# Designs tried in a protein design run: designed miniproteins, single chains, continued (3). Part 65

Each design is a single chain, and the fold is of that chain. pLDDT is the mean over its residues in the fold that is shown.

## One batch from the design tools (miniprotein)

Design m10383
Fold by ESMFold2-Fast:
Structure m10383 (fold): chain A 63 residues (1-63)
Amino acid sequence: SRTEELKKKIEELLEKLKEREKKNPNENAVEEAIEFGKELAEIAGLEVKEGKSPEETLSLTID
């Protein structure tokens, strides 16, 4: 379904951003991308669940 595709796409984007951050650390870019991912999850009709970190928040929301 579209929701499942969006969940997987958000997770893939997070992993790619994590790898990119490891080479060129830019904390704001990672945070902006995570915020964008949460916005996409809300558009997909997913409930945003807050965790201890931005990554955990997205993991809880996607799960």
Scores: mean pLDDT 63

Design m10384
Fold by ESMFold2-Fast:
Structure m10384 (fold): chain A 84 residues (1-84)
Amino acid sequence: MEEKLKEAVRLMALVASATNNKELFDVALELQSLISKGEAPSREFLERAIKLLEDSKQKAEEENNSLTVELAERAIRLLEEILE
């Protein structure tokens, strides 16, 4: 679980930077803080992160940035697996 959360944080930060999504970047930092405290993110927090990633994915698709689309899809998948 912790390794998946750390990977998700890295992907979220990369996607946020590529799409200039400050809100997604702030959420990635909050998730990193939760990991460092050994706290589990809430379902609502993860669902919000997924929605922000979907927004960034759409922007990357409009900008023809296939790499950022792939990174966003990987981050979404990791967060969905954690929600299970």
Scores: mean pLDDT 86

Design m10385
Fold by ESMFold2-Fast:
Structure m10385 (fold): chain A 106 residues (1-106)
Amino acid sequence: MLAEIAEEHGVELERERKVFDTLEEVKEYVAELAGVPVDAIGVGELDGVTVLGVMRAEGPDAPATLVLAFAKKGEDGKYETEVYVLRAPDQGAAGDFLVAWREALA
């Protein structure tokens, strides 16, 4: 499903599972993957899951890179994190992909 939605929007998707000791480490990892400062990373929360993300593009019609991390605190106190790196042909395609992904989760 997620891979099919990515293909429909011309988005290349990489998925990784990683465990971090702190949310600060998750934020730093997302920043490194996106090539942006840590302060550029957006942070939110949804039902006990911390969502971290950023989109980098040189313009509205330029290729966009989106990095999203879903971090959940495990029983061992560590953050079990699913990291997604998305490469879209432009910001519009990245936005359309996110809307379709959100709708698929509803």
Scores: mean pLDDT 77

Design m10386
Fold by ESMFold2-Fast:
Structure m10386 (fold): chain A 110 residues (1-110)
Amino acid sequence: MEEQEKLDELMRLVAEARNLLSTALDYLDKGDYEKAIEALQKARSVLEKAREIARELGYDEIVSLLDEAIQHVDSAIEALKKGDREAAKAHLGEAFRVLDRIVQLLAERR
């Protein structure tokens, strides 16, 4: 796969993960913790794929940020399993912040 194709795929996966976080937040606001957890587990899988591509590209800062986003997603899942909506929302907010930073950095790489 060409470098540009890897960058495009990385950008698509980050956007997909962000959309899954938005889906999780919507389910959380509706009190559907089971579906929120499902969306977060899907987001985690997508972020792991993004991290592999970022490693192949040598984007060390983006790899680090993806690891941070994955940690916040994992923490949100654990909070929801315990019924802690406030902790889950806090971790989701941090995950969104990290993904927005990744999007900015990837746009600079174009």
Scores: mean pLDDT 89

Design m10387
Fold by ESMFold2-Fast:
Structure m10387 (fold): chain A 88 residues (1-88)
Amino acid sequence: MLEEKIEELRKRFLELAERGDRLAERLNKPSLSPEELEALERELEELKKEAEELLKEAEELGDKELVEALTQMIGQIELGLKKLESLR
């Protein structure tokens, strides 16, 4: 059943990646209202928490490729959050 768990984690990763892409698209809009900035910050913080939880599970299963992908995703989320701080 280890393979089924790995497949489930990878599916969850793809769902997080899709959400990340949508947030990046919204963040790249030329003008964002204060309300939109606050909503984006909350959604990025939630995405980061979910990615960190998934990273822990991937580490426990020894999926090195998924660990690397999640680490990169978390780094991208952190850059997005830093960009939002600069827009306030």
Scores: mean pLDDT 83

Design m10388
Fold by ESMFold2-Fast:
Order: sequence, then structure tokens, then C-alpha cells
Structure m10388 (fold): chain A 61 residues (1-61)
Amino acid sequence: MLERARELAEANRDVLDEARAAGVELEISVTPEGVEVVARGDPELAERFREKAEERVRELL
């Protein structure tokens, strides 16, 4: 699980970098029930980046 979370974070590095530049923190976690993406920051920007990261994760699964 931990290794997969790191792989997904690395594959999403561009999205994570863009979010950071916009003041949004993204966290990607892998659980037995699926992948969880959490975004913190401005509510509108956080939601947008969370959706973008979830879409990218879905493509990689």
C-alpha cells in the first residue's frame, strides 16, 4: 500500500506542483477500499485540484 501511494504521488508530481504553486496541499493515500485524495487550501481551488488528481489516479489504476 505505501509503495503504491508513493508511485501515484510521483506520477502526479506535475499536478502536485501546480497545486502547491496555487497554495493548495494535495495528499494521496491508498487504502484497501481504494485511493483517497485530500486537498487543503482555498475551497474552490482545493476542489478543482482534488478532482484533477482523482482523475489522474483513475487513469493509472
Scores: mean pLDDT 73

Design m10389
Fold by ESMFold2-Fast:
Structure m10389 (fold): chain A 58 residues (1-58)
Amino acid sequence: SVEEAIELLKSDDPLKQLEALGRLIEANDPRAVEAVKEALKSKDPLVQGAAREALRRI
């Protein structure tokens, strides 16, 4: 679910954050916008890139 993916995105594990961002991109749900914006601040380039893509689609 979108809520589960938002919770997963709050993890400090980059792999879990990437999995969550993939789910949120597919869901295209505005409930994710705030959590995705927070992920955009990540210092991990893969997480940051995935967050930019998710934000463009939501």
Scores: mean pLDDT 79

Design m10390
Fold by ESMFold2-Fast:
Structure m10390 (fold): chain A 63 residues (1-63)
Amino acid sequence: MKKKEEDWKKIEEINQEVAKRARERLASLPPAGTPAERVARSDEIGQEELKEFNKKLKEYEKK
């Protein structure tokens, strides 16, 4: 057993959790009518998802 294998498993779990939350947040937003608005919303959610993922990763690494 390798430490890397445990770390990858944890990273995948964090990634799945963050992605699920991002989808729930997107579903809770009012619909966007224009293509530009849809892209902007997807980008915002994606950026927040990335920040959340990095935050959880750092918490795991520096416990």
Scores: mean pLDDT 72

Design m10391
Fold by ESMFold2-Fast:
Parts: sequence; C-alpha cells; structure tokens
Structure m10391 (fold): chain A 76 residues (1-76)
Amino acid sequence: EEEKKKLEELKKLDEEEQKKKLNKERLEIEVEIGILEIRKGVLERTLSKLDEEEQKKALEELKKLEEEIKKLEEKL
C-alpha cells in the first residue's frame, strides 16, 4: 500500500500546480484590466486638453483600450 500513498501525493501536487496556474492566470488578467482601465481614465481626462489631431489619435487609442478590456473581461 506504499504505492497508494505515492499516487495520493502525486495527485495532490498536480491539484496544487493546477490551482496555482489558474490563480496566476486570473491575477494576470485582473492586473492587465486594471492597467488598461487606468490608461483609459488618463486619456479621458486629457481629451479636453488635446488639439484636434491629438484628440483623434486619443479617441482611436481609447477605442482599442475598450476592446482589449472587453476581451480580457470575457476570459474571467
């Protein structure tokens, strides 16, 4: 029955590794969403201070940030 103990230890290690991987992936997504939300907020606040050409570029970047956030939220 020593084999049964080794099998249980291997299963426990695999379960812990899977949990660690899932937690890391989730945390990475949450951090990325947070960074994108901050960048979006900064762009929104600065829009009124930009010239017409800069404002057009900022609006395109804002749209890209919104699309990236949406894709990341769908993964959660």
Scores: mean pLDDT 78

Design m10393
Fold by ESMFold2-Fast:
Structure m10393 (fold): chain A 68 residues (1-68)
Amino acid sequence: SANSAAGGAAAAGAAKTAGEAGMADVSLRHSGGFSPEDTQKGGQEAAEAAARGDAAASANAGLVGAMA
């Protein structure tokens, strides 16, 4: 239980950090060289980072449920 909780917290932290890094990259692209194509790609990458976070959260919830 403690190992699963620690693993879940670490995974959630990593996902959060990845999401933040993705958002920071989108922000840099908006500042560094405005183009419609770069803007669309930045938005898509941010959405993918968020989706990865959701997948990690779902996996953690499933593991906790299996241990109950």
Scores: mean pLDDT 56

Design m10394
Fold by ESMFold2-Fast:
Structure m10394 (fold): chain A 97 residues (1-97)
Amino acid sequence: MTLEEYIESHDPEEVVEKLKEAIEKNPDSATAYYLLGLALKRLGRYEEAVEAFKKAIDVDPDLAWAYHELSEVLRQLGREEEAEKYDAKAKEVNPAL
């Protein structure tokens, strides 16, 4: 199951609750924080999504997709300078982004 398929097939509110439980059991899961960010983004909860993606990056600094998603959410919030910095970082980690 892809991460995107999981979020698309489930209620994003339910996904957020389930991921918060998973994070309580394993707070070092970059994947869980990344998925939480995607679910929060889908709900339009952009500021919370920023925090989740930043935590994913804190756990795994090589998670290029987390930098990319963080950049997109920051643009939605009008935080363009921050968005440009994280977009550049995503491309440093994975030039194919």
Scores: mean pLDDT 80

Design m10395
Fold by ESMFold2-Fast:
Structure m10395 (fold): chain A 86 residues (1-86)
Amino acid sequence: SLAEEGIRLGEEGIELGLKAMELADKTGNKKALNLGIAAALLGAGAIFLGELAEKTGDEELAREAVEDGRRAIELGKEGIELAEKA
């Protein structure tokens, strides 16, 4: 379902965000750290909205979960890329 997709994307966003935070800690890159934190928080929000959508049948919450999960992934990827740049 769309809600299940939002949850999966949110979980991926958290994973990427945590990786960005770990890499940022090694390099001292504060922007990468902030992107990782933002990705983890937004990913957690996507999971919450997706779980709520599954319980309520609210398709609008399910769409919001997917969009927030996708945004979390993009923020996490940006954080990783920034932390890995020399």
Scores: mean pLDDT 90

Design m10396
Fold by ESMFold2-Fast:
Structure m10396 (fold): chain A 64 residues (1-64)
Amino acid sequence: MEEKVEEFVEAVLKGDFEKAREILRSMTPEERFKALEKIGELYKEGKITPEQARRAGRLIREVL
């Protein structure tokens, strides 16, 4: 579970949104919720920009 979440985050940080979307589609609903939580956590810690957090959240919403 954690490995897929980290792969998603890394794809988003690289700007590889096509790969990020593919990863999300291969994930379970629980893994997708964990990805959303991780993005929020990284944003709160200042490790991801507001723009990256917004784009990641939008991708997750597309597959929920």
Scores: mean pLDDT 78

Design m10397
Fold by ESMFold2-Fast:
Structure m10397 (fold): chain A 55 residues (1-55)
Amino acid sequence: LVEKLDKLLEEILKALGEKEPTPEAKALLEKAVKAVEEGDLETALKHLEKALALL
């Protein structure tokens, strides 16, 4: 789970460096960050996957 989260974060950071995220993708990224802060890595992973799909 942690390894998948790290890989998704790298892909998202790369995509964000190339273009500005949509408002929907940005909202999902904020939810993912909050989930990580709360220790809910599974919820964070789901939100990151959705955000990456919108990027």
Scores: mean pLDDT 75

Design m10399
Fold by ESMFold2-Fast:
Structure m10399 (fold): chain A 71 residues (1-71)
Amino acid sequence: NSAEAWNNLGVVLAKLGRLEEAVKAYKEAIRLKPNYALAWSNFASFLSENPGALPEKERERLLAEAQQVLA
């Protein structure tokens, strides 16, 4: 699967409220393309809107990484 397909899956799962599956899809997109700005942007937005989707420390680390990639 391409990083684009995983990113698109993450967006759909997030809209359906399937938070844990959305996280997994976004993480796979980023694993396949670590510099994939669109996936980082979508994931950061998702995590900001859904703070309970991940443990606080993991969420904060991923948001900091997203900020660095998007800068």
Scores: mean pLDDT 86

Design m10400
Fold by ESMFold2-Fast:
Structure m10400 (fold): chain A 64 residues (1-64)
Amino acid sequence: SEEERKRVREMADLGIKHAEALAKDPSLRETAVNLARAMAEFARQAGDEETAKRIEEVADKLAS
């Protein structure tokens, strides 16, 4: 539903912010990437492929 997609996007946005904050510490970069990957899988399982791809792009950037 539209409401479910809105919640998934809001949770994804929050997760991305947390992952980016963690990645500022080099010792936590791996954890940040794993968190972003988990969020992408969650979005994909919820049927939101667009959000999943967006999160994967963030994870790839953090892993660089």
Scores: mean pLDDT 79

Design m10401
Fold by ESMFold2-Fast:
Structure m10401 (fold): chain A 55 residues (1-55)
Amino acid sequence: KEEELERALKVLREAWETMEPETFQQVADSLIDAFELRGDEEGVEALRKAVEEMK
């Protein structure tokens, strides 16, 4: 669980550094959706917070 979140946060960071804002948002939305489907509420909150803090 924690390892999956850490990997997702790393992917978000790399996407923010290398991708256009619109593409970054699509990557972020996909990761958030994946964690929502798994019922990982803590992961969803962490990913949403990371996206907001990057902007």
Scores: mean pLDDT 78

Design m10402
Fold by ESMFold2-Fast:
Structure m10402 (fold): chain A 74 residues (1-74)
Amino acid sequence: RAEELARRVEALEAEALAAYAAGDYDAAIAALREAGELAVELLRALGADEATLERARAVTEGRIAQIEAAKAAA
């Protein structure tokens, strides 16, 4: 259900932040990717339109790209 999906997304977001803070960029990217997929599922379950789902995917891709850039610069 939506509440469980939201809780899972929050847990994965926290995991991604902890991994990023530890310099584990690969773990941070993996957690953000999973969180993004579940966030799209949550939005779909709540009746979001396709434009909203597409924007949510783009936000996740942008966040992953920023971490990839940080990894490359490290």
Scores: mean pLDDT 84

Design m10403
Fold by ESMFold2-Fast:
Structure m10403 (fold): chain A 89 residues (1-89)
Amino acid sequence: MKEVPFEAEVELVVDGERRTLHYKAENKEEAMEVLIDALRAAGATPEAIEQFKAFVENAKDEDITGELFKSTLRVIARAANERAARAAA
């Protein structure tokens, strides 16, 4: 099996249960689509999604790394989980 260049596991609270979600992308274009979909699913504002798209459009291919993919997904998941936990109290 070919190693996927962009891969990340994140913990996300879904309907009050903590679940491990696995994200994969074979290329940078797919990785960006995954990140945008994750942002939307996590309830990111349209403004935040627009800013992220602007970042991607101005980024060089070498700047879009597997580490950026992992760290971005983890930040999204952490923010979503913290908000959900505090809202659920």
Scores: mean pLDDT 69

Design m10404
Fold by ESMFold2-Fast:
Structure m10404 (fold): chain A 60 residues (1-60)
Amino acid sequence: MIEVTEEFPSLEAAIGAALAVIGLDPEAKVRVEGTRVTVTLPDTPAGRRAAEYLREAGAR
């Protein structure tokens, strides 16, 4: 299981990232707290791609 937590510059950016992760892997478990997004993903190719996306988005 993969867990990633990233902080975003705005509420809109956080919500956008959360929706994108769900689009990449609908099995994602997402929690949004203000500008912080935490996702729990299966250790599958789809889950790894979604986790990578969130890390890259949060690094901006």
Scores: mean pLDDT 80

Design m10405
Fold by ESMFold2-Fast:
Structure m10405 (fold): chain A 73 residues (1-73)
Amino acid sequence: IEELKKKAKEISEEISRVMRAIAAGNFDEAVRIVRELLEKYGEYADKVLEKAIEASTGEMRERLREVYERARA
């Protein structure tokens, strides 16, 4: 339980970096960060990313979805 909470926090901090990369127009970097998260954390990264997309609005939501799909490809 504590280990899962720690992983969720680490992933959430990295998601903040992804969102900053998107805001800066650096989509290739955002895709790279998400790909590394998926490789390192697997299903935990998927769940946190899905929550981040749901919590986002407008252009950021669309860009997060696009980055997530490209990272999974």
Scores: mean pLDDT 79

Design m10406
Fold by ESMFold2-Fast:
Structure m10406 (fold): chain A 56 residues (1-56)
Amino acid sequence: SLVEEAEKIIRELLERGFSLDSAFIMTTLYLKSQGHSTNDAMKAAEEARKRVEEEL
C-alpha cells in the first residue's frame, strides 16, 4: 500500500539522521514526484508518520 511505502521511506530517512518532521515533508514531496496526488501523498505520509511516531 502507499502507506506502507511511505512508512519505509520515513524509516530510511530517520536512519539517515533526518528529523521526523523533515522525513514527513520529504516523503510527501517524493510521493508527489512519483505521480501521486497531493491529497494521496499527504494522507499516506501522515498515516505513516503517526505509525512511526507511536513506535518511538
Scores: mean pLDDT 85

Design m10407
Fold by ESMFold2-Fast:
Structure m10407 (fold): chain A 94 residues (1-94)
Amino acid sequence: SEKEKARKEAEHFLSNKDLSYTVGDLPMSGALHAFILALKYNDEETIKKTIELAKQAPEPSEEDLEQATRLLKLYNLPESYRETVARLIALARS
């Protein structure tokens, strides 16, 4: 039920993908929150959807990349996701 709850929560965040807020001093969005949940529960479909959304983003700024690095450390996620997270941060500002 935990994985199923996370999937429904990720679906809710994707339906509100442009919702923006902060976690501490770090930027967060519906799409970014969905991506983090999908990575935690290995929800491959949501991971693919959020990566496709990230492709629509403008090139991330140096600040976006720095914020992405900090978010990855906060949520214990691999550095390989840095560009995707930075693009999702940039997308939320667009």
Scores: mean pLDDT 81

Design m10408
Fold by ESMFold2-Fast:
Structure m10408 (fold): chain A 58 residues (1-58)
Amino acid sequence: MVEELAKKISEYTGVPFELAKAMVEDALAAGGTAKDIAEALLEAGVVSEEQAEEIAAI
């Protein structure tokens, strides 16, 4: 799950995979879900609604 989320975030946002992975690990450790991560990225304007839906589905 972490690697799948990090890979999609890296592909959609252009951030390095290692940075995306660290962000995902931190969010999940705080009790967040893939949907919470997708919502945060959408609110930040770094992904489209379609990309956020794909991330949330992981």
Scores: mean pLDDT 81

Design m10409
Fold by ESMFold2-Fast:
Structure m10409 (fold): chain A 114 residues (1-114)
Amino acid sequence: VEAYKKAIEINPNFALAHANLGNALLKQGRLEEAEESFKTAIALDGNNAEVVANAIEGLIRIYLEQGNLELAEELVKYFLEEFYNKEKGGFYLKRGTTEQSPEATAFALRALAN
């Protein structure tokens, strides 16, 4: 957490540092602060595949931990349609194609199925 905060102090617009801060806060159970860090990362560089993928995976994990399955499902769908599909060569994606998704996305869809 502290190392990422220092990176932000040096370069406040460093989107990846905000995504990394979100992951560190998530590991500490600081879900609201983690969510804000991920949203900030997307806002700073929404066109960077690595930044957006990391931030969306983190947000999915947060919503699953909060029991907000509907928001987790909406993010999974958005991630597969807008980002993951383009990065993985444009394969036809359905909500059930978890084998081509990040682990967090696959976990979210599995949780929603149960």
Scores: mean pLDDT 63

Design m10410
Fold by ESMFold2-Fast:
Structure m10410 (fold): chain A 70 residues (1-70)
Amino acid sequence: KADGYTTRARAYLIQGDYESAIEYAKKAIEVDPNYYRAYDVLAKAYEHLGQKEKAEEYSRIAEELKKKNA
């Protein structure tokens, strides 16, 4: 499930393994493209890697999806 992949991505993010965090967040999005929490984790991982533009883009996607599911 998307929540399982997102939980793993968050765990990698906490451990400082940003590449694995991105990989698992992307897996969550493949399972559920509307799962805003996966995009939020992806944005945070890219921010930690200094990829500011990617982080901002995924953060915007997360906010749009959150509005749709409110």
Scores: mean pLDDT 82

Design m10411
Fold by ESMFold2-Fast:
Structure m10411 (fold): chain A 67 residues (1-67)
Amino acid sequence: VPVAELSREEAIEGARGFALGLLKANKEDPTDRDLLVELIRLGAKVFGKEISEEEARQAADDLIAEL
């Protein structure tokens, strides 16, 4: 699916996967909420969406809860 056709929710989901992949690759603390927020925001930009800090914080909290 082209990035331009992704919904905001799909871009956030992709950004969560991007952040988790980086954390696993670098063996970083997966419960570092601030780091997750930054990586999720970066991932969202890779998927062509700019998300708010609030959206990134929510996605980080959801990801931490899944770990």
Scores: mean pLDDT 73

Design m10412
Fold by ESMFold2-Fast:
Structure m10412 (fold): chain A 74 residues (1-74)
Amino acid sequence: SEELLKEAEELEKKAEELEREAEKLLEEAEELLKSDDPKKREEAEKLRLEAEILLGLAGIYRGIAKLLKEKAKK
């Protein structure tokens, strides 16, 4: 089904966007972790947690996309 493949492509794009957002947050967190300031390290931990949540959501979208692609091949 072309429709299932299109839905899978859209979910993969959403996953890619979430992964790029998470990458930016992790890069920002790494810069903050270079500081000896406890407040900057606390902010880095928050950014890492936010990135982890985004990566989790991206994984869910990729999982659904995979199932849709498998169903489309039948």
Scores: mean pLDDT 87

Design m10413
Fold by ESMFold2-Fast:
Structure m10413 (fold): chain A 56 residues (1-56)
Amino acid sequence: MSEEEQKKIKEAEELAVRGVLLRDVELAERAVEIASTISKELEENVRKALEVVKQQ
């Protein structure tokens, strides 16, 4: 995995965490969009964070 991909992974994870903490669906959706450009596995993990935000 390239260093650029690792930075995007961290950005997606940080946005997902902030989305959950702030209960901000838009932040969680942005994290899913970034994750989807990297891998399906990361997208599925970040999508779980979006589901948590939507349930709160």
Scores: mean pLDDT 78

Design m10414
Fold by ESMFold2-Fast:
Structure m10414 (fold): chain A 62 residues (1-62)
Amino acid sequence: MEEYVKKIVEETGLSEEEAKILLEKVKEGADPKKIAESLVESGVISEEQGKKLVKLLEEFKA
């Protein structure tokens, strides 16, 4: 958990709190791609940051 929180913060610029919420959503069965697309569409992160986020969330889910 903590390692992925730090990686998400580093790659996306999201806060530790925001990163934890995303990881909790993935634990609850949320689709990593859907999460990243929502953040990119909302302008919270760039498309490139979204691709990195998908990879990190998929690694965490596995």
Scores: mean pLDDT 81

Design m10415
Fold by ESMFold2-Fast:
Structure m10415 (fold): chain A 65 residues (1-65)
Amino acid sequence: SSILAGGLIRMMGLAIEHGGSIRVELEGDHITITVEGSEELYREIEEEAKWLSERTGLKVTVIHK
């Protein structure tokens, strides 16, 4: 969906701005996002993931490495 694509693009932008990285894995209706970076990046990705989950109905899990 356009909402999903937009959310992922925003998260990628946040990773670049914070000098970190994200890996996104999609299986069925579950998205797993692995964040390598600062605690600040992790928190911002968690907020985006919550918004994305609420708008799409998909299950989103965020992992900090």
Scores: mean pLDDT 85

Design m10416
Fold by ESMFold2-Fast:
Structure m10416 (fold): chain A 76 residues (1-76)
Amino acid sequence: SEFERLTEEAAAAMESEEAAEAVRAAGGGVRLMAQKDLEKAREVLEEMTEQVREAFGDEAGELVRRVGEAALREVE
């Protein structure tokens, strides 16, 4: 899927294993929520993007956004 491809590309772009895992976890969380509640998933995506940006920097936050948007597209 596009989500799985983008998740692996995003994780590979991270400078640390911790940042890579944070991107994977955030993307996966958005994907799980999208399957239950699409509106809530959009809210979770904003929260996860901000949280990862604060912890690991702007690039990591942008990658979470891209991965999360792909997860939303799977159910839209």
Scores: mean pLDDT 83

Design m10417
Fold by ESMFold2-Fast:
Structure m10417 (fold): chain A 60 residues (1-60)
Amino acid sequence: MGLLVRAVEDYTAKTPEELSLKKGDLLEILEVVDEDYVLVKNLKTGEEGLVPKRYLELVE
């Protein structure tokens, strides 16, 4: 199981590779791409994409 994270605020995708987020969305980290971006899966919609790490917090 990947790391569970929550969106801390809304984010609008800037490129086709990115995923838009709503505050409170639960996501699974699939891959850490670099220091700024992670590949995530939205657990509600099943959509996958890149998001900036700064919009996410770890869930226990």
Scores: mean pLDDT 82

Design m10418
Fold by ESMFold2-Fast:
Structure m10418 (fold): chain A 60 residues (1-60)
Amino acid sequence: SGLKRVYLSEVLSAIDAAKQLDPKVAEELLKKRDELLKSTDEKERQKIKDEMLEKAMKVL
């Protein structure tokens, strides 16, 4: 859906911004990205993306 595509773009932008503000959060997001790459379940992948966005938003 269109909403899913927009949401992914926002998550990526937030992650990029968070990396510039806090190196510790950047490391945590990189670990979550690795976890996302190993997951093949769409529901699990969406949950990981939500967690990444939440972590990024805490430092923005």
Scores: mean pLDDT 71

Design m10419
Fold by ESMFold2-Fast:
Structure m10419 (fold): chain A 65 residues (1-65)
Amino acid sequence: EVEALALATPREDLIEDFEEARRMAEEAGNREAARKYDEAIRRQREGDTEGGLRLAREGVELMDQ
């Protein structure tokens, strides 16, 4: 079975983390950060773990402002 290190397969754990981050961004009223996390979830579901992580980092940057 393919382990969680495979960048080309969706990772359920990352999707859960991104969904939590999106909720926190929505609660904070930071819609731009919430959109970045939503895009990260989409990328992760497409098997683009690297793209998802990049978008999540952009969301964190927006939340730190």
Scores: mean pLDDT 75

Design m10420
Fold by ESMFold2-Fast:
Structure m10420 (fold): chain A 55 residues (1-55)
Amino acid sequence: MKEKIAEDLKRGGKRLAEVGTGEAKEYANQAIEYAEKGDVKKARESLLKAVDALA
């Protein structure tokens, strides 16, 4: 059921990892890992941390 959301989060994480450096890239990679495991909540939290680290 949450497969589409996990896939979207994984895609977002990959894009942030491409443009991010250091901490932002690290959180983006964590978001990808959680999305691959189907943990949508942790994937989303990691993605938000990646975005925050880019600010």
Scores: mean pLDDT 76

